# Designed miniproteins, single chains, continued (4): the designs that were tried, part 25

Each design is a single chain, and the fold is of that chain. pLDDT is the mean over its residues in the fold that is shown.

## One batch from the design tools (miniprotein)

Design m12902
Fold by ESMFold2-Fast:
Structure m12902 (fold): chain A 71 residues (1-71)
Amino acid sequence: MEEEIEEKRKKAEELLEEGKELLKQGKYEEAREKYEEALRLYEEIGTEEDLKKAMEAAAYILHAAVLLVFK
């Protein structure tokens, strides 16, 4: 269990970094997808800190993506 949790956390962190990089490039839809995957992994882990971090990140890029779609 512990090794699986650590693998999920590491993968989620990598996805957050990928999303952040895509966000810098203006690729909001791709960034959103990466953050959604990270959020899913953090939900499976279930720690307060990880969930808060992923949710905030996902909310920001989702908001940006919505603004792009409705422009």
Scores: mean pLDDT 74

Design m12903
Fold by ESMFold2-Fast:
Structure m12903 (fold): chain A 74 residues (1-74)
Amino acid sequence: SSTEKAIENARKAIEEAVKKGDLSGALTLAGILVQELKEQGVPKEEILKIAEELAEEFNFSEEQRKILRDLIEK
C-alpha cells in the first residue's frame, strides 16, 4: 500500500539521519511522515502506533516523542 511504502521510506531515511548523528533531521523526517499519513486519511490511533514504533526503534527522547504526539493530536 502507499501507507506501507511511506513508512518504509521514512524508516530508511530516519535510520540514515541517526547514523550521521542528525537527531534533529530524524525528528523532522518522522514529522513529515505524520503529515503524509494524515493527508492519506490514516486514523489518528494508527499514526500514534506508527510514531511510537519509530520512536522506540530509533531511541527518540521523551521531548521528541511529545513533539510527534502533539503533531498527531492536532
Scores: mean pLDDT 86

Design m12904
Fold by ESMFold2-Fast:
Structure m12904 (fold): chain A 58 residues (1-58)
Amino acid sequence: AIEEGAKAAKEAHLLQLEGKDDEAQELAEKAFKENKLSDDQAAEATAEGIAEANKAYQ
């Protein structure tokens, strides 16, 4: 679901902000694959996840 994708994208972006780019990419790709997101849904989940991560990260 989009919500699960957004949660994973948020976690992945937090990992990327910590410099764990490879781990972040793997987590996001796995979540999108497991949730069978379309391109549009994956883009929406990614945007929401990034926004939430940036809001939480100082």
Scores: mean pLDDT 73

Design m12906
Fold by ESMFold2-Fast:
Order: C-alpha cells, then sequence, then structure tokens
Structure m12906 (fold): chain A 56 residues (1-56)
C-alpha cells in the first residue's frame, strides 16, 4: 500500500476520534476510517498490516 493512503487513514482516524469526543486508542477508529474512505475488505486488511509496521 502507498504511504499516502496510510496518511489519509491516520488523518481520518484522528478526525473521527475528535468528532466522537472519544479519547481511546486510534486503532479503535480504523474500521470507521476505512469505511469512510471506501476501502474494500482486502484493501483495509493490507492498510492495517502496513500501519502496524509504522507502529500504529
Amino acid sequence: MLPELALRLIRAMIAISNASGDLGDLRDFFDAAAARLGLSPEQAAEARAYLATLGV
């Protein structure tokens, strides 16, 4: 997966966290961010694996 998609996912996760008022782990917002960006299940799985290599 391209680094640009990972950055877009991180930004979406932060935006969703801020909008919800929830101060939980950013990873809890990954599925919502992936859905917001219209990722397929395969793209979401690949993106999650890539973010894990970045410590996210």
Scores: mean pLDDT 72

Design m12907
Fold by ESMFold2-Fast:
Structure m12907 (fold): chain A 80 residues (1-80)
Amino acid sequence: KLEELSEYFNKGEELFEKGKYEEAIEYYEKALKIAEEVFGKDHERVANLYKLIGKAYEKLKKYEEAKKYYEKAKEIYDKL
């Protein structure tokens, strides 16, 4: 399902650039699920998706959600 991962990621990026942050989060979460299944939970690609979800929540001013996702990304980066 690497094609689906790429499609969901690219759609999330497109929606983020358009300011559609809630929809971007939905596609990043779909990409995240596939990335975790394919690469494992402690992979750079997974950490990058957590960071992007955090950034989208920050744009929505949902700072507690953003912090949670940034912390998840940091935990993975600290293991690399």
Scores: mean pLDDT 85

Design m12908
Fold by ESMFold2-Fast:
Structure m12908 (fold): chain A 57 residues (1-57)
Amino acid sequence: MSPKEIAELAVKRAEETKIGDSAAEELAKKYNVDPEELKKLLEEKDLEGLTELLEKA
């Protein structure tokens, strides 16, 4: 799966599940990215920033 597809899926799940801190931490652990940065990008719905973060992982 491409980083862009993962970012789109993460945003969709955040919107659908009303993602809290624990869910953001689980996603960050699964994709080996920083949970604090991931949470910020999910709150902003920044698909481009999420894609860049996942590409660095």
Scores: mean pLDDT 70

Design m12909
Fold by ESMFold2-Fast:
Structure m12909 (fold): chain A 70 residues (1-70)
Amino acid sequence: MSKEELLEELKKLLEEVKRGQYDKERLIEIFDQLLKHGLITEKQKEAAIKAIEEDDTVAVLSALHDILKV
């Protein structure tokens, strides 16, 4: 997946998370791809996965917004 495709997928996932409807496995996969492309740190990935596993929607939204800021 290209860097541009990852950013477009993040925008779509952000809207899905805002609606309270998202695929956890797909979101984790996207964070793995972001790390591989150097767009996030390992700490950011671990924090995001923890938020997803804990169903902390606010923390997931914060992680997505921080990545899209750059």
Scores: mean pLDDT 77

Design m12910
Fold by ESMFold2-Fast:
Parts: structure tokens; C-alpha cells; sequence
Structure m12910 (fold): chain A 80 residues (1-80)
């Protein structure tokens, strides 16, 4: 129980970080892809089970990293 609760908390935190990154991407018009990613993460939180939580924790970590890279790349393109 506590393990699932801890992973759910971490997933929530990752989701919040992703939402903040999405706000930045909205400024440059790249919100559709980001919104889809965040929606998948949110749906997964609602359907939590032990095995899904582990997979989602990994995918959330990857998603946040990919969003951070996307923000950097979009910012670089706008700098041009």
C-alpha cells in the first residue's frame, strides 16, 4: 500500500512539473503534443495498480525529461 502511495505521489509531482513545462510550450504553439502527453499521465494516475505505477513512474521520468528537452529546442528555434 505505502509503496503504491509513494509512487503515486512521485507521479503527481512529475505531472505538475509536466504541466508547468506545457505552459511554457503554449507560448510557442507546441501545446497539442504536450497536452496529449499530460493527458496520458493523468489517465494513468486514475487507473493505478502496482505494475502500472512502476511503468508510469518510468514513463513520467522520461516524459518530464523529453518535455524539458522540447522546451529547450523550441526556445532555441525561437532565438533564431
Amino acid sequence: SSEIEERRKKLKEAGEEALKAMKELEKVGVKEGVQKGVEIMRKAVLEVNGEKVEKLLKESTEGVKELSEAVKKVSEKNER
Scores: mean pLDDT 60

Design m12911
Fold by ESMFold2-Fast:
Structure m12911 (fold): chain A 71 residues (1-71)
Amino acid sequence: SLEAQAAELVMQISIELQAELLERIKGKSLEEKKKLLEEFKKQLIERVKQALEEAGFPKSLQDKILSLLLS
């Protein structure tokens, strides 16, 4: 289904960004880790939005997925 394909894409992006975040936080202060976590959250939303648009998923499905990421 389109929902399953969209979910798989979101999962792949999430895994990639989590791996990048884990490498970047090594040896960082708590303040730097908090900043990197906020950057991660913004990057996750933006990359998911861009990927769903590029893949041609319906706007209604894009909106549903983005609302779930924001909750």
Scores: mean pLDDT 85

Design m12912
Fold by ESMFold2-Fast:
Structure m12912 (fold): chain A 80 residues (1-80)
Amino acid sequence: MLTGGELGKFLGDIYNGNPKLSEEEKKLIEELSGKSSDDPEVQKKVNEIYKELGKRIERGEIRPEDFDKELLKRLKERFS
């Protein structure tokens, strides 16, 4: 479990809104969307997913450690 300060930083990164994607996540987005991960429309959709998942973490519906799994699932749903 993250400390209160670590959770606050994690949520701040999500809500302040251009989260750093891994190389694997960038490749997945490019494969699914046919666009660069740096495309503004792609970045907008990724940001919307991050904010949605952040709200679910705040509600206790998912744990911060499960964020990456839920992110990959939501990326596949949104860009498929």
Scores: mean pLDDT 71

Design m12913
Fold by ESMFold2-Fast:
Structure m12913 (fold): chain A 89 residues (1-89)
Amino acid sequence: AAARAAEEEQIADARAFLAALPASVAKARERLATLPEEERKAEAARALAEAPALEAAGRAAMDAAGTPPVVREAADARFAALLALLEEV
């Protein structure tokens, strides 16, 4: 009961996240533009260097946990959006 309710909540949250993702990305891009360029680029470069290992580890953990497809889709979309934002700044 509790585990099923938690899974249904995760699925609902994942769907809501996917629907809101374009607007969230636009807002995040606007916020990043307020940071000093040098600081923004240095932090982005470090995050981009770490990203492949974190993506692989996260994907493996979700597969091992039997995570629902829509939750995995939301995680993949969030990661892709993060990488795109980091490459832009």
Scores: mean pLDDT 72

Design m12914
Fold by ESMFold2-Fast:
Structure m12914 (fold): chain A 98 residues (1-98)
Amino acid sequence: EAAARAGAAAMAAGLGSGDPAAGAAGGRAAAAGARAGGEAGGRAALAGAAAGAAAAKSLAASIGGGAGATAAAAGIAAGEPRLGGELGGEAAANAAGG
């Protein structure tokens, strides 16, 4: 739980830089942190990292990535890191597609 939150925060910071390498580094840090927090945290971090990497790859998707990271963080804060990761991924995809 705490590790998943830290991972989501690191990923959001990476996305904010606009650098795909920073986004990828944030995703790796999220995955490593989530392992300490258990399987549910791992799934949320991987889903969030995938959304972050996809957002960083596209100019127009940077806003979508921010929305996805925010949704993931909210889910984690509510104590549902797995659901937060899934919703974050969907929010990022929808924002980038629209």
Scores: mean pLDDT 51

Design m12915
Fold by ESMFold2-Fast:
Structure m12915 (fold): chain A 63 residues (1-63)
Amino acid sequence: NAALEKGQAAYRAGKYDEAIKWFEEAIKQDPNNAPAYFGLALAYEKAGKTDEAAVYRKKAFSL
C-alpha cells in the first residue's frame, strides 16, 4: 500500500503531521490495515496526543 509506505517515510523523517495524513489515507483504502493503525498510534504519540495514540493502538491489536 503506497499510502502506508508514505506514512512510514514521513514518520522516519520526523514529519508526524504528514505521517498521520498518510496513515489515515491507508486506513481509508483498507480499514483492516493493522500496520496503518499502529503507525497512526505512534505518530499521535510523537505529536503528544497520547489519548488518540491509545485508541489507535487498541484498534491495531484488535485487527
Scores: mean pLDDT 84

Design m12916
Fold by ESMFold2-Fast:
Structure m12916 (fold): chain A 78 residues (1-78)
Amino acid sequence: SSMKEKLIEKGKELLEKAIKASPEEAEGYAVRLHILLTDAGVDPEKAAEVARAVYEAALKGPELKEEALRLLEQVAKE
């Protein structure tokens, strides 16, 4: 698979872990996602937006998961 596909797969894994985690652990997964994206060459501000969306999905519930995923896919394809 392409580098972008691998990035999306790893991002999805972190999103799923964040949603199932405690608030403190969810913050840790959001930070890991930010690092993953920036290491892959994603703009730090855009990476922070995706990480924030993942954290909000973890805190507020599954309806925000689709938006977090959309932002992840958009950023990974840039």
Scores: mean pLDDT 82

Design m12917
Fold by ESMFold2-Fast:
Structure m12917 (fold): chain A 78 residues (1-78)
Amino acid sequence: SAKEKAAELLKEAAKVIAEAGKKVEEALAAGDEEKAKEVLREALEEAKKLAEEAKKLGGYTEEAEKMIADAEAALAAL
């Protein structure tokens, strides 16, 4: 169903952010702040895209909107 697909997209978006967090920590440990920002930016853009697709499907509209808003705020802080 569309609702099940929306849930899967939101789970994938969360996974993208979690995996990026690990890569950001690795980049910062190496002293590469620019690499850390690039990794985070790419992950936030991808997570936002997945959340926007989930919003279009419905079923998890509030959850998708929150993920989009959180990603936009994080991108604006970069």
Scores: mean pLDDT 87

Design m12918
Fold by ESMFold2-Fast:
Structure m12918 (fold): chain A 58 residues (1-58)
Amino acid sequence: MKEEIEKKLEELIRQGKASERIRDLYMAYRAAKVRGDEDRYNKLLEEMIEEAKKEGLL
C-alpha cells in the first residue's frame, strides 16, 4: 500500500497534476529518506497522503 501510494504520487508529480503543496511535501519526503530521518519522512508521507486525498488524487 505505502509503496503503491508513493509511486502514484510520483507519477502525478511527473505529469504536473499534483499541487504545489504536494510537490513540496514530496521533495521534503525524499530528502528526509536520503538522510534516514524516519520520524520526519513518516510525518511528511502522512501529510502528503492527507493532502492528496483532499484534492481527490488518491
Scores: mean pLDDT 78

Design m12919
Fold by ESMFold2-Fast:
Structure m12919 (fold): chain A 96 residues (1-96)
Amino acid sequence: MIKRRPITPEEAAAWRQRLRASFDAERDALVKELGLSPEQRKLLDEGVRLAETDPAAASALENQLVADKKPENLAIAFDIGAYVLALAVERVLERA
């Protein structure tokens, strides 16, 4: 049964910690599996930073990486886009 109730700050914090850990593990796996260069890792790290501080700039970077059509850049773009959406959900949960 679906329970519709406001989440507590403690529940929101626990969900945020799990979400961050999940994305960190996913990014580490991506770097290893695709053999990302230090330059590509730097772009990924910058995209993550922008997703947390300036989602509009993160989306602009994602669009530029998608336009390049290189598989590694597409993977980086998808991670940035997914993280922006996850952070938007996190903000909704914090306000619920």
Scores: mean pLDDT 76

Design m12920
Fold by ESMFold2-Fast:
Structure m12920 (fold): chain A 68 residues (1-68)
Amino acid sequence: MKKLEELKKEAEKIIEELRKEIARAQAAGDTERAQELNAVVKRLEEALKNDDEEEIKKAIEEGKKLLE
């Protein structure tokens, strides 16, 4: 399994990609998509704040699915 520091770096990368997709969704007027993406960003940020390794892993996987 990835160590916490490695998970934090992965989470930061996913947050950056999600923020790019939020900007695209907002530019397209896709408010529901932007809201969905932003919810995952918030979950990643809270998991990182709490050093919750399992929540970080779950939020990364959810973010990856939304980026596909």
Scores: mean pLDDT 82

Design m12921
Fold by ESMFold2-Fast:
Structure m12921 (fold): chain A 87 residues (1-87)
Amino acid sequence: SMEKKKEIAKKILESVEKFLARQTPEQQAAGRPYLEKAKEAIEKGNIELAMLYVSLALLRVAQAVEDTPEIKRAIENLEKKIKELES
């Protein structure tokens, strides 16, 4: 059900927020804007979009730790999917 998906998404978001709070200030700054977008998407009932923003937040944190071509490509792929869902 949609309610169950929303509840699971909220629990995932809470776990990722706790993870982010334990990272360096630079890593937190890299992920925070995308977690805020995930919260907005959950509030609007767009769970798929919310989970893509959670993934993007985590990849941005990873990029702040070590920027690799693989992370850059993963970010570009996620941003493309997000744009398709927002259209």
Scores: mean pLDDT 88

Design m12922
Fold by ESMFold2-Fast:
Structure m12922 (fold): chain A 68 residues (1-68)
Amino acid sequence: GEELYAQGRYEEAAEAFEREGREAEAKGDFLTAAQYYSKAAVAAEKAGRLERARELDQRAMRAALQAG
């Protein structure tokens, strides 16, 4: 995710970060999941995918709430 983001490949970075968030969530690491979903949202926003960014922000918020 981070390498793709550094290269300006924001759409692909958003997908990679979302995948990392889902993997963290599956392991019960909700704090790490929230961080990755947040990074995915920022990448989606930079790619001009505003609706996708909002959806990813909502996933980040849900994960953060589960983290406590």
Scores: mean pLDDT 86

Design m12923
Fold by ESMFold2-Fast:
Structure m12923 (fold): chain A 100 residues (1-100)
Amino acid sequence: SVDEAFRAELPATLRAIAAGLEDLIQKLKDYKAGKVSKTEVANKLVAVMILASEAALSGDPAAEEILRKVREAGRAFSNGDVDKAIELAQEALKLAREAL
């Protein structure tokens, strides 16, 4: 099944999500400090959201929760709440690491 293929790739996708979230958290902190553009943060958010969406196709509950947290981080950032976006990205990173 399609789900079986996504399950086989899940550990590799979770490692990519963890790396992407670490970079996203750093970019959010750098954005708050005026060091990177809003576009650079938005591009990393989109990249992590794509990976999280792929992981969620496995049907794994942790992957679904990671996607939810990443989407919430994106909404917080869009609303100008950078601190909440950092907190949500850190929660998603913890879930990704625990699922490995």
Scores: mean pLDDT 87

Design m12924
Fold by ESMFold2-Fast:
Parts: sequence; structure tokens; C-alpha cells
Structure m12924 (fold): chain A 113 residues (1-113)
Amino acid sequence: SVIERILELIERTLELLEEMIARARAAGDTARAAALEALRRQLERLREALVEREKKGDLEGVIEIVRAIISLVRAAAVLAESAGTEEDRRVAEELRRIAEELERLLEELEKEL
């Protein structure tokens, strides 16, 4: 389903955030690690809210949460790009692809309104 695919993309984003956090910590970049940890916690909360809204049949609420998730994924991509390693550039590219796929899935949800 569309929701199952969105949840898969959220799980992949969480994996990428954990990878970025580990690299930031290894580099001693405490500010970057803290920013990424804040995004990870926010994404976990949005995932929980998404599941709750879906169970209630609140499609408008689901759409708003997915928009918030897309914004968060794009913010994570900007942080990845700014870290400046080749690995971080690859993570940034994957996060941008995830955001683009989430936008396509959002359009499918909006057609159900």
C-alpha cells in the first residue's frame, strides 16, 4: 500500500540518520550530531503520529504528517551535503530521492480526498 511504502522510506531515513550521527560523533562534531539526533527524534514522533492517524481513517491528518516528513528528509539532506565527505554526499543524494518518492506517494494520497 501507499502507507506501507511511506513507512519503508521513513525506516530507511532513520537508518541514514543513524549513519550520519555516528560519523558526526566520530568527527567530534557535537553540534551536527545534536541536530541530527533532534531530526531522528522528530521523525520517530511523526512516524508514530502517521500510524495513529491512519488507524483513525484521518486522511487529511496523514497528508499533513507526510508533508512534515518530506520537509524533515529535505533538511537531513542539506545537513548531509554540508558535512562534505563523499559518503555524506551519497547519503544526501539518497535522502533527496527518498523525498522525491514521498512527494509522489503524497500525490497519490491527495487523489483519495
Scores: mean pLDDT 89

Design m12925
Fold by ESMFold2-Fast:
Parts: structure tokens; sequence; C-alpha cells
Structure m12925 (fold): chain A 74 residues (1-74)
């Protein structure tokens, strides 16, 4: 449903934002936060996969969004 799509997009945006914050801390303080960032992304991907075949497109969109945000951090 459109409500489920909106909720999923909101969850994507929230995870991307938190991932970016953790990545910025990891860059500043070293590898201490990097492991937490990786785990956060992995756990979130697993949750999205449980939604089923309809999640494939959102999974790819999400992975691209996270990768792009992390690549912009220096």
Amino acid sequence: SMEEEKKLEEEIEEVVKKAKELAEKALKDGWEYHGKLVQLIQDWVKQLQKVGPRSQEYLEKLATAIEKELAELE
C-alpha cells in the first residue's frame, strides 16, 4: 500500500541520517564507531529483506542512498 511505501521511505531516511552521523564520528575518532555503522546497515538490510519481493526496489534505492552519503563524508 502507499502507506507502507511512505513508512519504508521514512525508515530509509532515518537510517541514512543515523549512518551519516556515525560515519562522521568514525572519521573523527577513528575506527571505534565504524563497526557500529557497519552493524547498523547490516541489521537494517536484513529487516528490509523480510518485507519480501516488493522490497527489492527499495533495498537497491536504500543501498545507493547510504553508499552516496558515506562517499560524501571525508
Scores: mean pLDDT 62

Design m12926
Fold by ESMFold2-Fast:
Structure m12926 (fold): chain A 63 residues (1-63)
Amino acid sequence: MDEEIDKILKEFSKSYDNEDYEEAIKLLDKGEELAREKGDKQLEQTLREIKGQVEKIKKKKEE
């Protein structure tokens, strides 16, 4: 895995574990953009799907 992407994923995991979903979503957005720039469509799609799941969790917990 690319070092920049690996760093983003580690920060995402930390934010998610701390229930900082807003920061986790920002990190997923950054990872998705980086994956798109690198032409990794599979990673881009995976990160987009994870982001959707995190947004649903955030919405349910904030209600």
Scores: mean pLDDT 80

Design m12927
Fold by ESMFold2-Fast:
Structure m12927 (fold): chain A 80 residues (1-80)
Amino acid sequence: SEVEELIKEAEELLKQGKYEEAAKKAIEANMEILKTSENKEAILKAIGGILSAIGYMFEGKYEEAAKVAIEGAKEALKLM
Protein backbone atom coordinates (compact mmCIF):
# COMPACT_ATOMS: atom_id res chain seq x y z
CA SER A 1 0.00 0.00 0.00
CA GLU A 2 1.04 3.64 -0.43
CA VAL A 3 1.01 4.13 3.36
CA GLU A 4 3.37 1.15 3.88
CA GLU A 5 5.72 2.50 1.15
CA LEU A 6 5.78 5.98 2.74
CA ILE A 7 6.53 4.47 6.18
CA LYS A 8 9.41 2.43 4.73
CA GLU A 9 10.83 5.49 2.95
CA ALA A 10 10.61 7.49 6.21
CA GLU A 11 12.36 4.69 8.16
CA GLU A 12 15.15 4.55 5.53
CA LEU A 13 15.63 8.35 5.69
CA LEU A 14 15.74 8.13 9.51
CA LYS A 15 18.48 5.45 9.30
CA GLN A 16 20.47 7.76 6.99
CA GLY A 17 20.25 10.64 9.52
CA LYS A 18 18.03 12.66 7.16
CA TYR A 19 15.72 13.59 10.02
CA GLU A 20 13.79 16.51 8.46
CA GLU A 21 13.12 14.53 5.26
CA ALA A 22 12.13 11.48 7.37
CA ALA A 23 9.68 13.60 9.42
CA LYS A 24 8.12 15.09 6.26
CA LYS A 25 7.75 11.64 4.63
CA ALA A 26 6.20 10.19 7.83
CA ILE A 27 3.73 13.10 7.97
CA GLU A 28 2.81 12.26 4.34
CA ALA A 29 2.09 8.66 5.45
CA ASN A 30 -0.26 9.91 8.19
CA MET A 31 -1.97 12.29 5.73
CA GLU A 32 -2.53 9.39 3.31
CA ILE A 33 -4.28 7.51 6.17
CA LEU A 34 -6.58 10.54 6.64
CA LYS A 35 -7.48 10.40 2.91
CA THR A 36 -8.07 6.62 2.69
CA SER A 37 -9.25 5.38 6.11
CA GLU A 38 -12.85 5.26 7.33
CA ASN A 39 -11.72 3.95 10.75
CA LYS A 40 -12.12 6.70 13.38
CA GLU A 41 -9.40 5.26 15.67
CA ALA A 42 -6.93 5.06 12.75
CA ILE A 43 -7.77 8.69 11.83
CA LEU A 44 -7.20 9.83 15.44
CA LYS A 45 -3.82 8.01 15.58
CA ALA A 46 -2.75 9.65 12.30
CA ILE A 47 -3.84 13.11 13.55
CA GLY A 48 -1.90 12.51 16.79
CA GLY A 49 1.23 11.56 14.84
CA ILE A 50 0.98 14.70 12.67
CA LEU A 51 0.39 17.08 15.60
CA SER A 52 3.19 15.59 17.73
CA ALA A 53 5.62 15.70 14.79
CA ILE A 54 4.76 19.36 14.05
CA GLY A 55 5.31 20.19 17.74
CA TYR A 56 8.80 18.65 17.67
CA MET A 57 9.60 20.36 14.36
CA PHE A 58 8.77 23.76 15.93
CA GLU A 59 11.46 22.91 18.52
CA GLY A 60 13.95 21.84 15.79
CA LYS A 61 13.75 18.23 17.04
CA TYR A 62 13.48 16.54 13.64
CA GLU A 63 14.65 13.07 14.75
CA GLU A 64 11.93 12.93 17.44
CA ALA A 65 9.41 14.37 14.94
CA ALA A 66 10.21 11.56 12.48
CA LYS A 67 9.95 8.87 15.19
CA VAL A 68 6.52 9.99 16.52
CA ALA A 69 5.10 10.43 13.00
CA ILE A 70 6.34 6.94 11.98
CA GLU A 71 4.84 5.47 15.18
CA GLY A 72 1.48 7.22 14.59
CA ALA A 73 1.29 5.95 11.01
CA LYS A 74 2.20 2.37 12.06
CA GLU A 75 -0.42 2.34 14.84
CA ALA A 76 -3.06 3.77 12.47
CA LEU A 77 -2.20 1.20 9.76
CA LYS A 78 -2.79 -1.67 12.25
CA LEU A 79 -6.37 -0.35 12.74
CA MET A 80 -7.17 -0.18 9.00
Scores: mean pLDDT 88

Design m12928
Fold by ESMFold2-Fast:
Structure m12928 (fold): chain A 80 residues (1-80)
Amino acid sequence: SKEEEVEELLERLEAAFRAHARAYVKTQSPEEIVAELVRGARTYVRERLSDRLSPEELEELLRRIEKRIREIVEEVVAEA
């Protein structure tokens, strides 16, 4: 289903965000990491889901992703 596809995408994205943050936490500022991940995620999600989701659903998903990116980066920075 559309909901299952979104959930699966989010799980993959979270893993990728965490791996990226861990790779760059000692060489980039937290703000730089967040900005890079948000930029990439917005492009990736729009390219894959803009034909599957309404504009409202897409914008809501992007807000959820941006919040989750900030949480993951904060966690990784705290562990570094």
Scores: mean pLDDT 84

Design m12929
Fold by ESMFold2-Fast:
Structure m12929 (fold): chain A 89 residues (1-89)
Amino acid sequence: EAKKLIEEGKKAFEEGKLEEAIELYEKAAKVGDKEQQAEAYYNLGKALEKLGKNKEAAQYYYRAGYLYQELGKEKKAQEAYDKAYSLEG
């Protein structure tokens, strides 16, 4: 279920349906495992950033970074943290 929600969210994002993408990613984060939650939070950050909601985007990038770090995905964690920092500094 989470995998399908992430794929539908990515499609909505590419079509410019940012609010729909956000809703789908929020649902994915609630039902997914840790890896799916990390991906959903990262994509939530991207969608919120496109809407100009930089403070909210940064929070989701931090959450994604933390989860990627817990999963040992150091490069993805660093990319997420760099995104969060760029929106706050």
Scores: mean pLDDT 86

Design m12930
Fold by ESMFold2-Fast:
Structure m12930 (fold): chain A 100 residues (1-100)
Amino acid sequence: MEAERLREEAIRLLLEAARLVVEAGLETPEIPVERGVALVLRIIGAAISIELGEPEEVVVADLRAVLEAVRRLAEETGSPLLEEAARLVERALELVESLL
């Protein structure tokens, strides 16, 4: 798969992860609104960084931080949607790491 297509796939995975975080926030009262919104913005920010061609090392560092934040919120709330969002962020991270 070409590097450009791997970046496009990573962006799609991150946008789907952001959608799942929004859905989790609407369905799960235990998710603080501010934390949910901040997480969505961080995921979208990572997707924008990929689209703008930020260095892969910077994107990888950001995605690792985002993945840890999603995992922590999933553990705290028990939300299956956040567990799925974490899996999508992890897959996006693996795709970007393959470009290093």
Scores: mean pLDDT 86

Design m12931
Fold by ESMFold2-Fast:
Structure m12931 (fold): chain A 75 residues (1-75)
Amino acid sequence: GPSADALRALAAGEELLAAGDYTGAIIAYQRALEHDPEFAEAWRALGEAYRARYEHGDHSERDLALAEEYFARAA
């Protein structure tokens, strides 16, 4: 399973996402994947954060494309 450091980074990202800090959540989820690159839940969470930043931010098509890529990584 994922390391304790990967799980803490995922939890930090979830708190940031809930607070509306989408960029902070993205950074935290990337940290989780640095600790465990096979952590499927972190790939899914990263996709969700990019989609949220697309929906609630500047509607960047790059963010939408990255969300789709990271969801594919989680599958």
Scores: mean pLDDT 89

Design m12933
Fold by ESMFold2-Fast:
Structure m12933 (fold): chain A 81 residues (1-81)
Amino acid sequence: MDRLGVLRIEPKEAKVGEKVFIEVETTGPARVYVDGKLIAELPPGRHTVEITPKKPGTYKVIVEVETADGLQRVEIEIKVK
């Protein structure tokens, strides 16, 4: 089965204006969403996407990967103070 490889977000707790790094390693094309907004479309491989939160709150990060076995979806939350 094809699967999403590494999905890592650092830091998971950030301050407004602090860069957050989303590391994605996938076998298929991937899309990265933050609070329902598409921020990146990625080809297969290892990629790092940077975001800088502009407001405090809980940000939902969703990574969708197209694999031979279908669409895989992973959700992680970032807390911003």
Scores: mean pLDDT 75

Design m12934
Fold by ESMFold2-Fast:
Structure m12934 (fold): chain A 78 residues (1-78)
Amino acid sequence: LEEEAEKKAKEITKQVKEGLKDKKNQEQKLQEASEKGKKEVDKFNEKDKEVGQKMLELTSKGAQEAGKEYLEEEAKKK
């Protein structure tokens, strides 16, 4: 369960990174990643509340890190 939640959180983080890089479809892709993240967190939270909370934390941290990487890459393109 915990390993599955961690793997799923990483998958969602990758989708956030891809969404940020797709400037034409950015809003749609970020919305899709957010909806998927919420569904997966709810699913794990139903099975084990501690695992669900850990997944929420990992997903939030992953999204924050993806945003930082995106800003760093944009700055380096100059």
Scores: mean pLDDT 75

Design m12935
Fold by ESMFold2-Fast:
Structure m12935 (fold): chain A 70 residues (1-70)
Amino acid sequence: GDPFKLFDRDGDGVISAAELEVFLRSLGYDPTAAQVAAIIARFDTDGDGTLDRAEFEAFMAALATTPDPL
């Protein structure tokens, strides 16, 4: 399945901080609220506090290129 659609629980087309935390925990990470906020701040180009599909895909590409993304 498409992981963005799987973790976009509200179907609003964005990933919230809470949904991103659930996603990271599903990958075996235990992120702090500060780490989740830092990821959103790094990839959220418009400052709305959420990740749209393109921003989430950029985050997933970063996960593929780094051995530890947190």
Scores: mean pLDDT 71

Design m12936
Fold by ESMFold2-Fast:
Structure m12936 (fold): chain A 59 residues (1-59)
Amino acid sequence: SAAVDAVKAALLALSDGDLEALRAALQRANLETVTEVLRALVPQASREDIEAAIREILA
């Protein structure tokens, strides 16, 4: 979905486009904190969209 793609774009921007660094950071991160930050950056995204984006990045 467009919302999932927007969350993925926001996450990649936070890691300066470094997908390997992003994956490592997400594996160490507190999920609730990450979700709160992403909801602020991508207010149109639901919790389900954020969880889907994180799953796709870690796949």
Scores: mean pLDDT 80

Design m12937
Fold by ESMFold2-Fast:
Structure m12937 (fold): chain A 56 residues (1-56)
Amino acid sequence: LSEEQREKIYKLLKEHAVRTGSNVLTREEVREIAEEAGVSEEQARKEAEKMGVKVV
């Protein structure tokens, strides 16, 4: 995972948290973040978990 992809994931996670008021992501939301950041769902999920975001 590149530094640029990681930064994009973090930005998308922050935007989502502000929008929803929640630190919980659905599998579909993880997919959307992965698509936008150009990474796999697994990579997006791992980065979200590192930021304290729970995937359901």
Scores: mean pLDDT 80

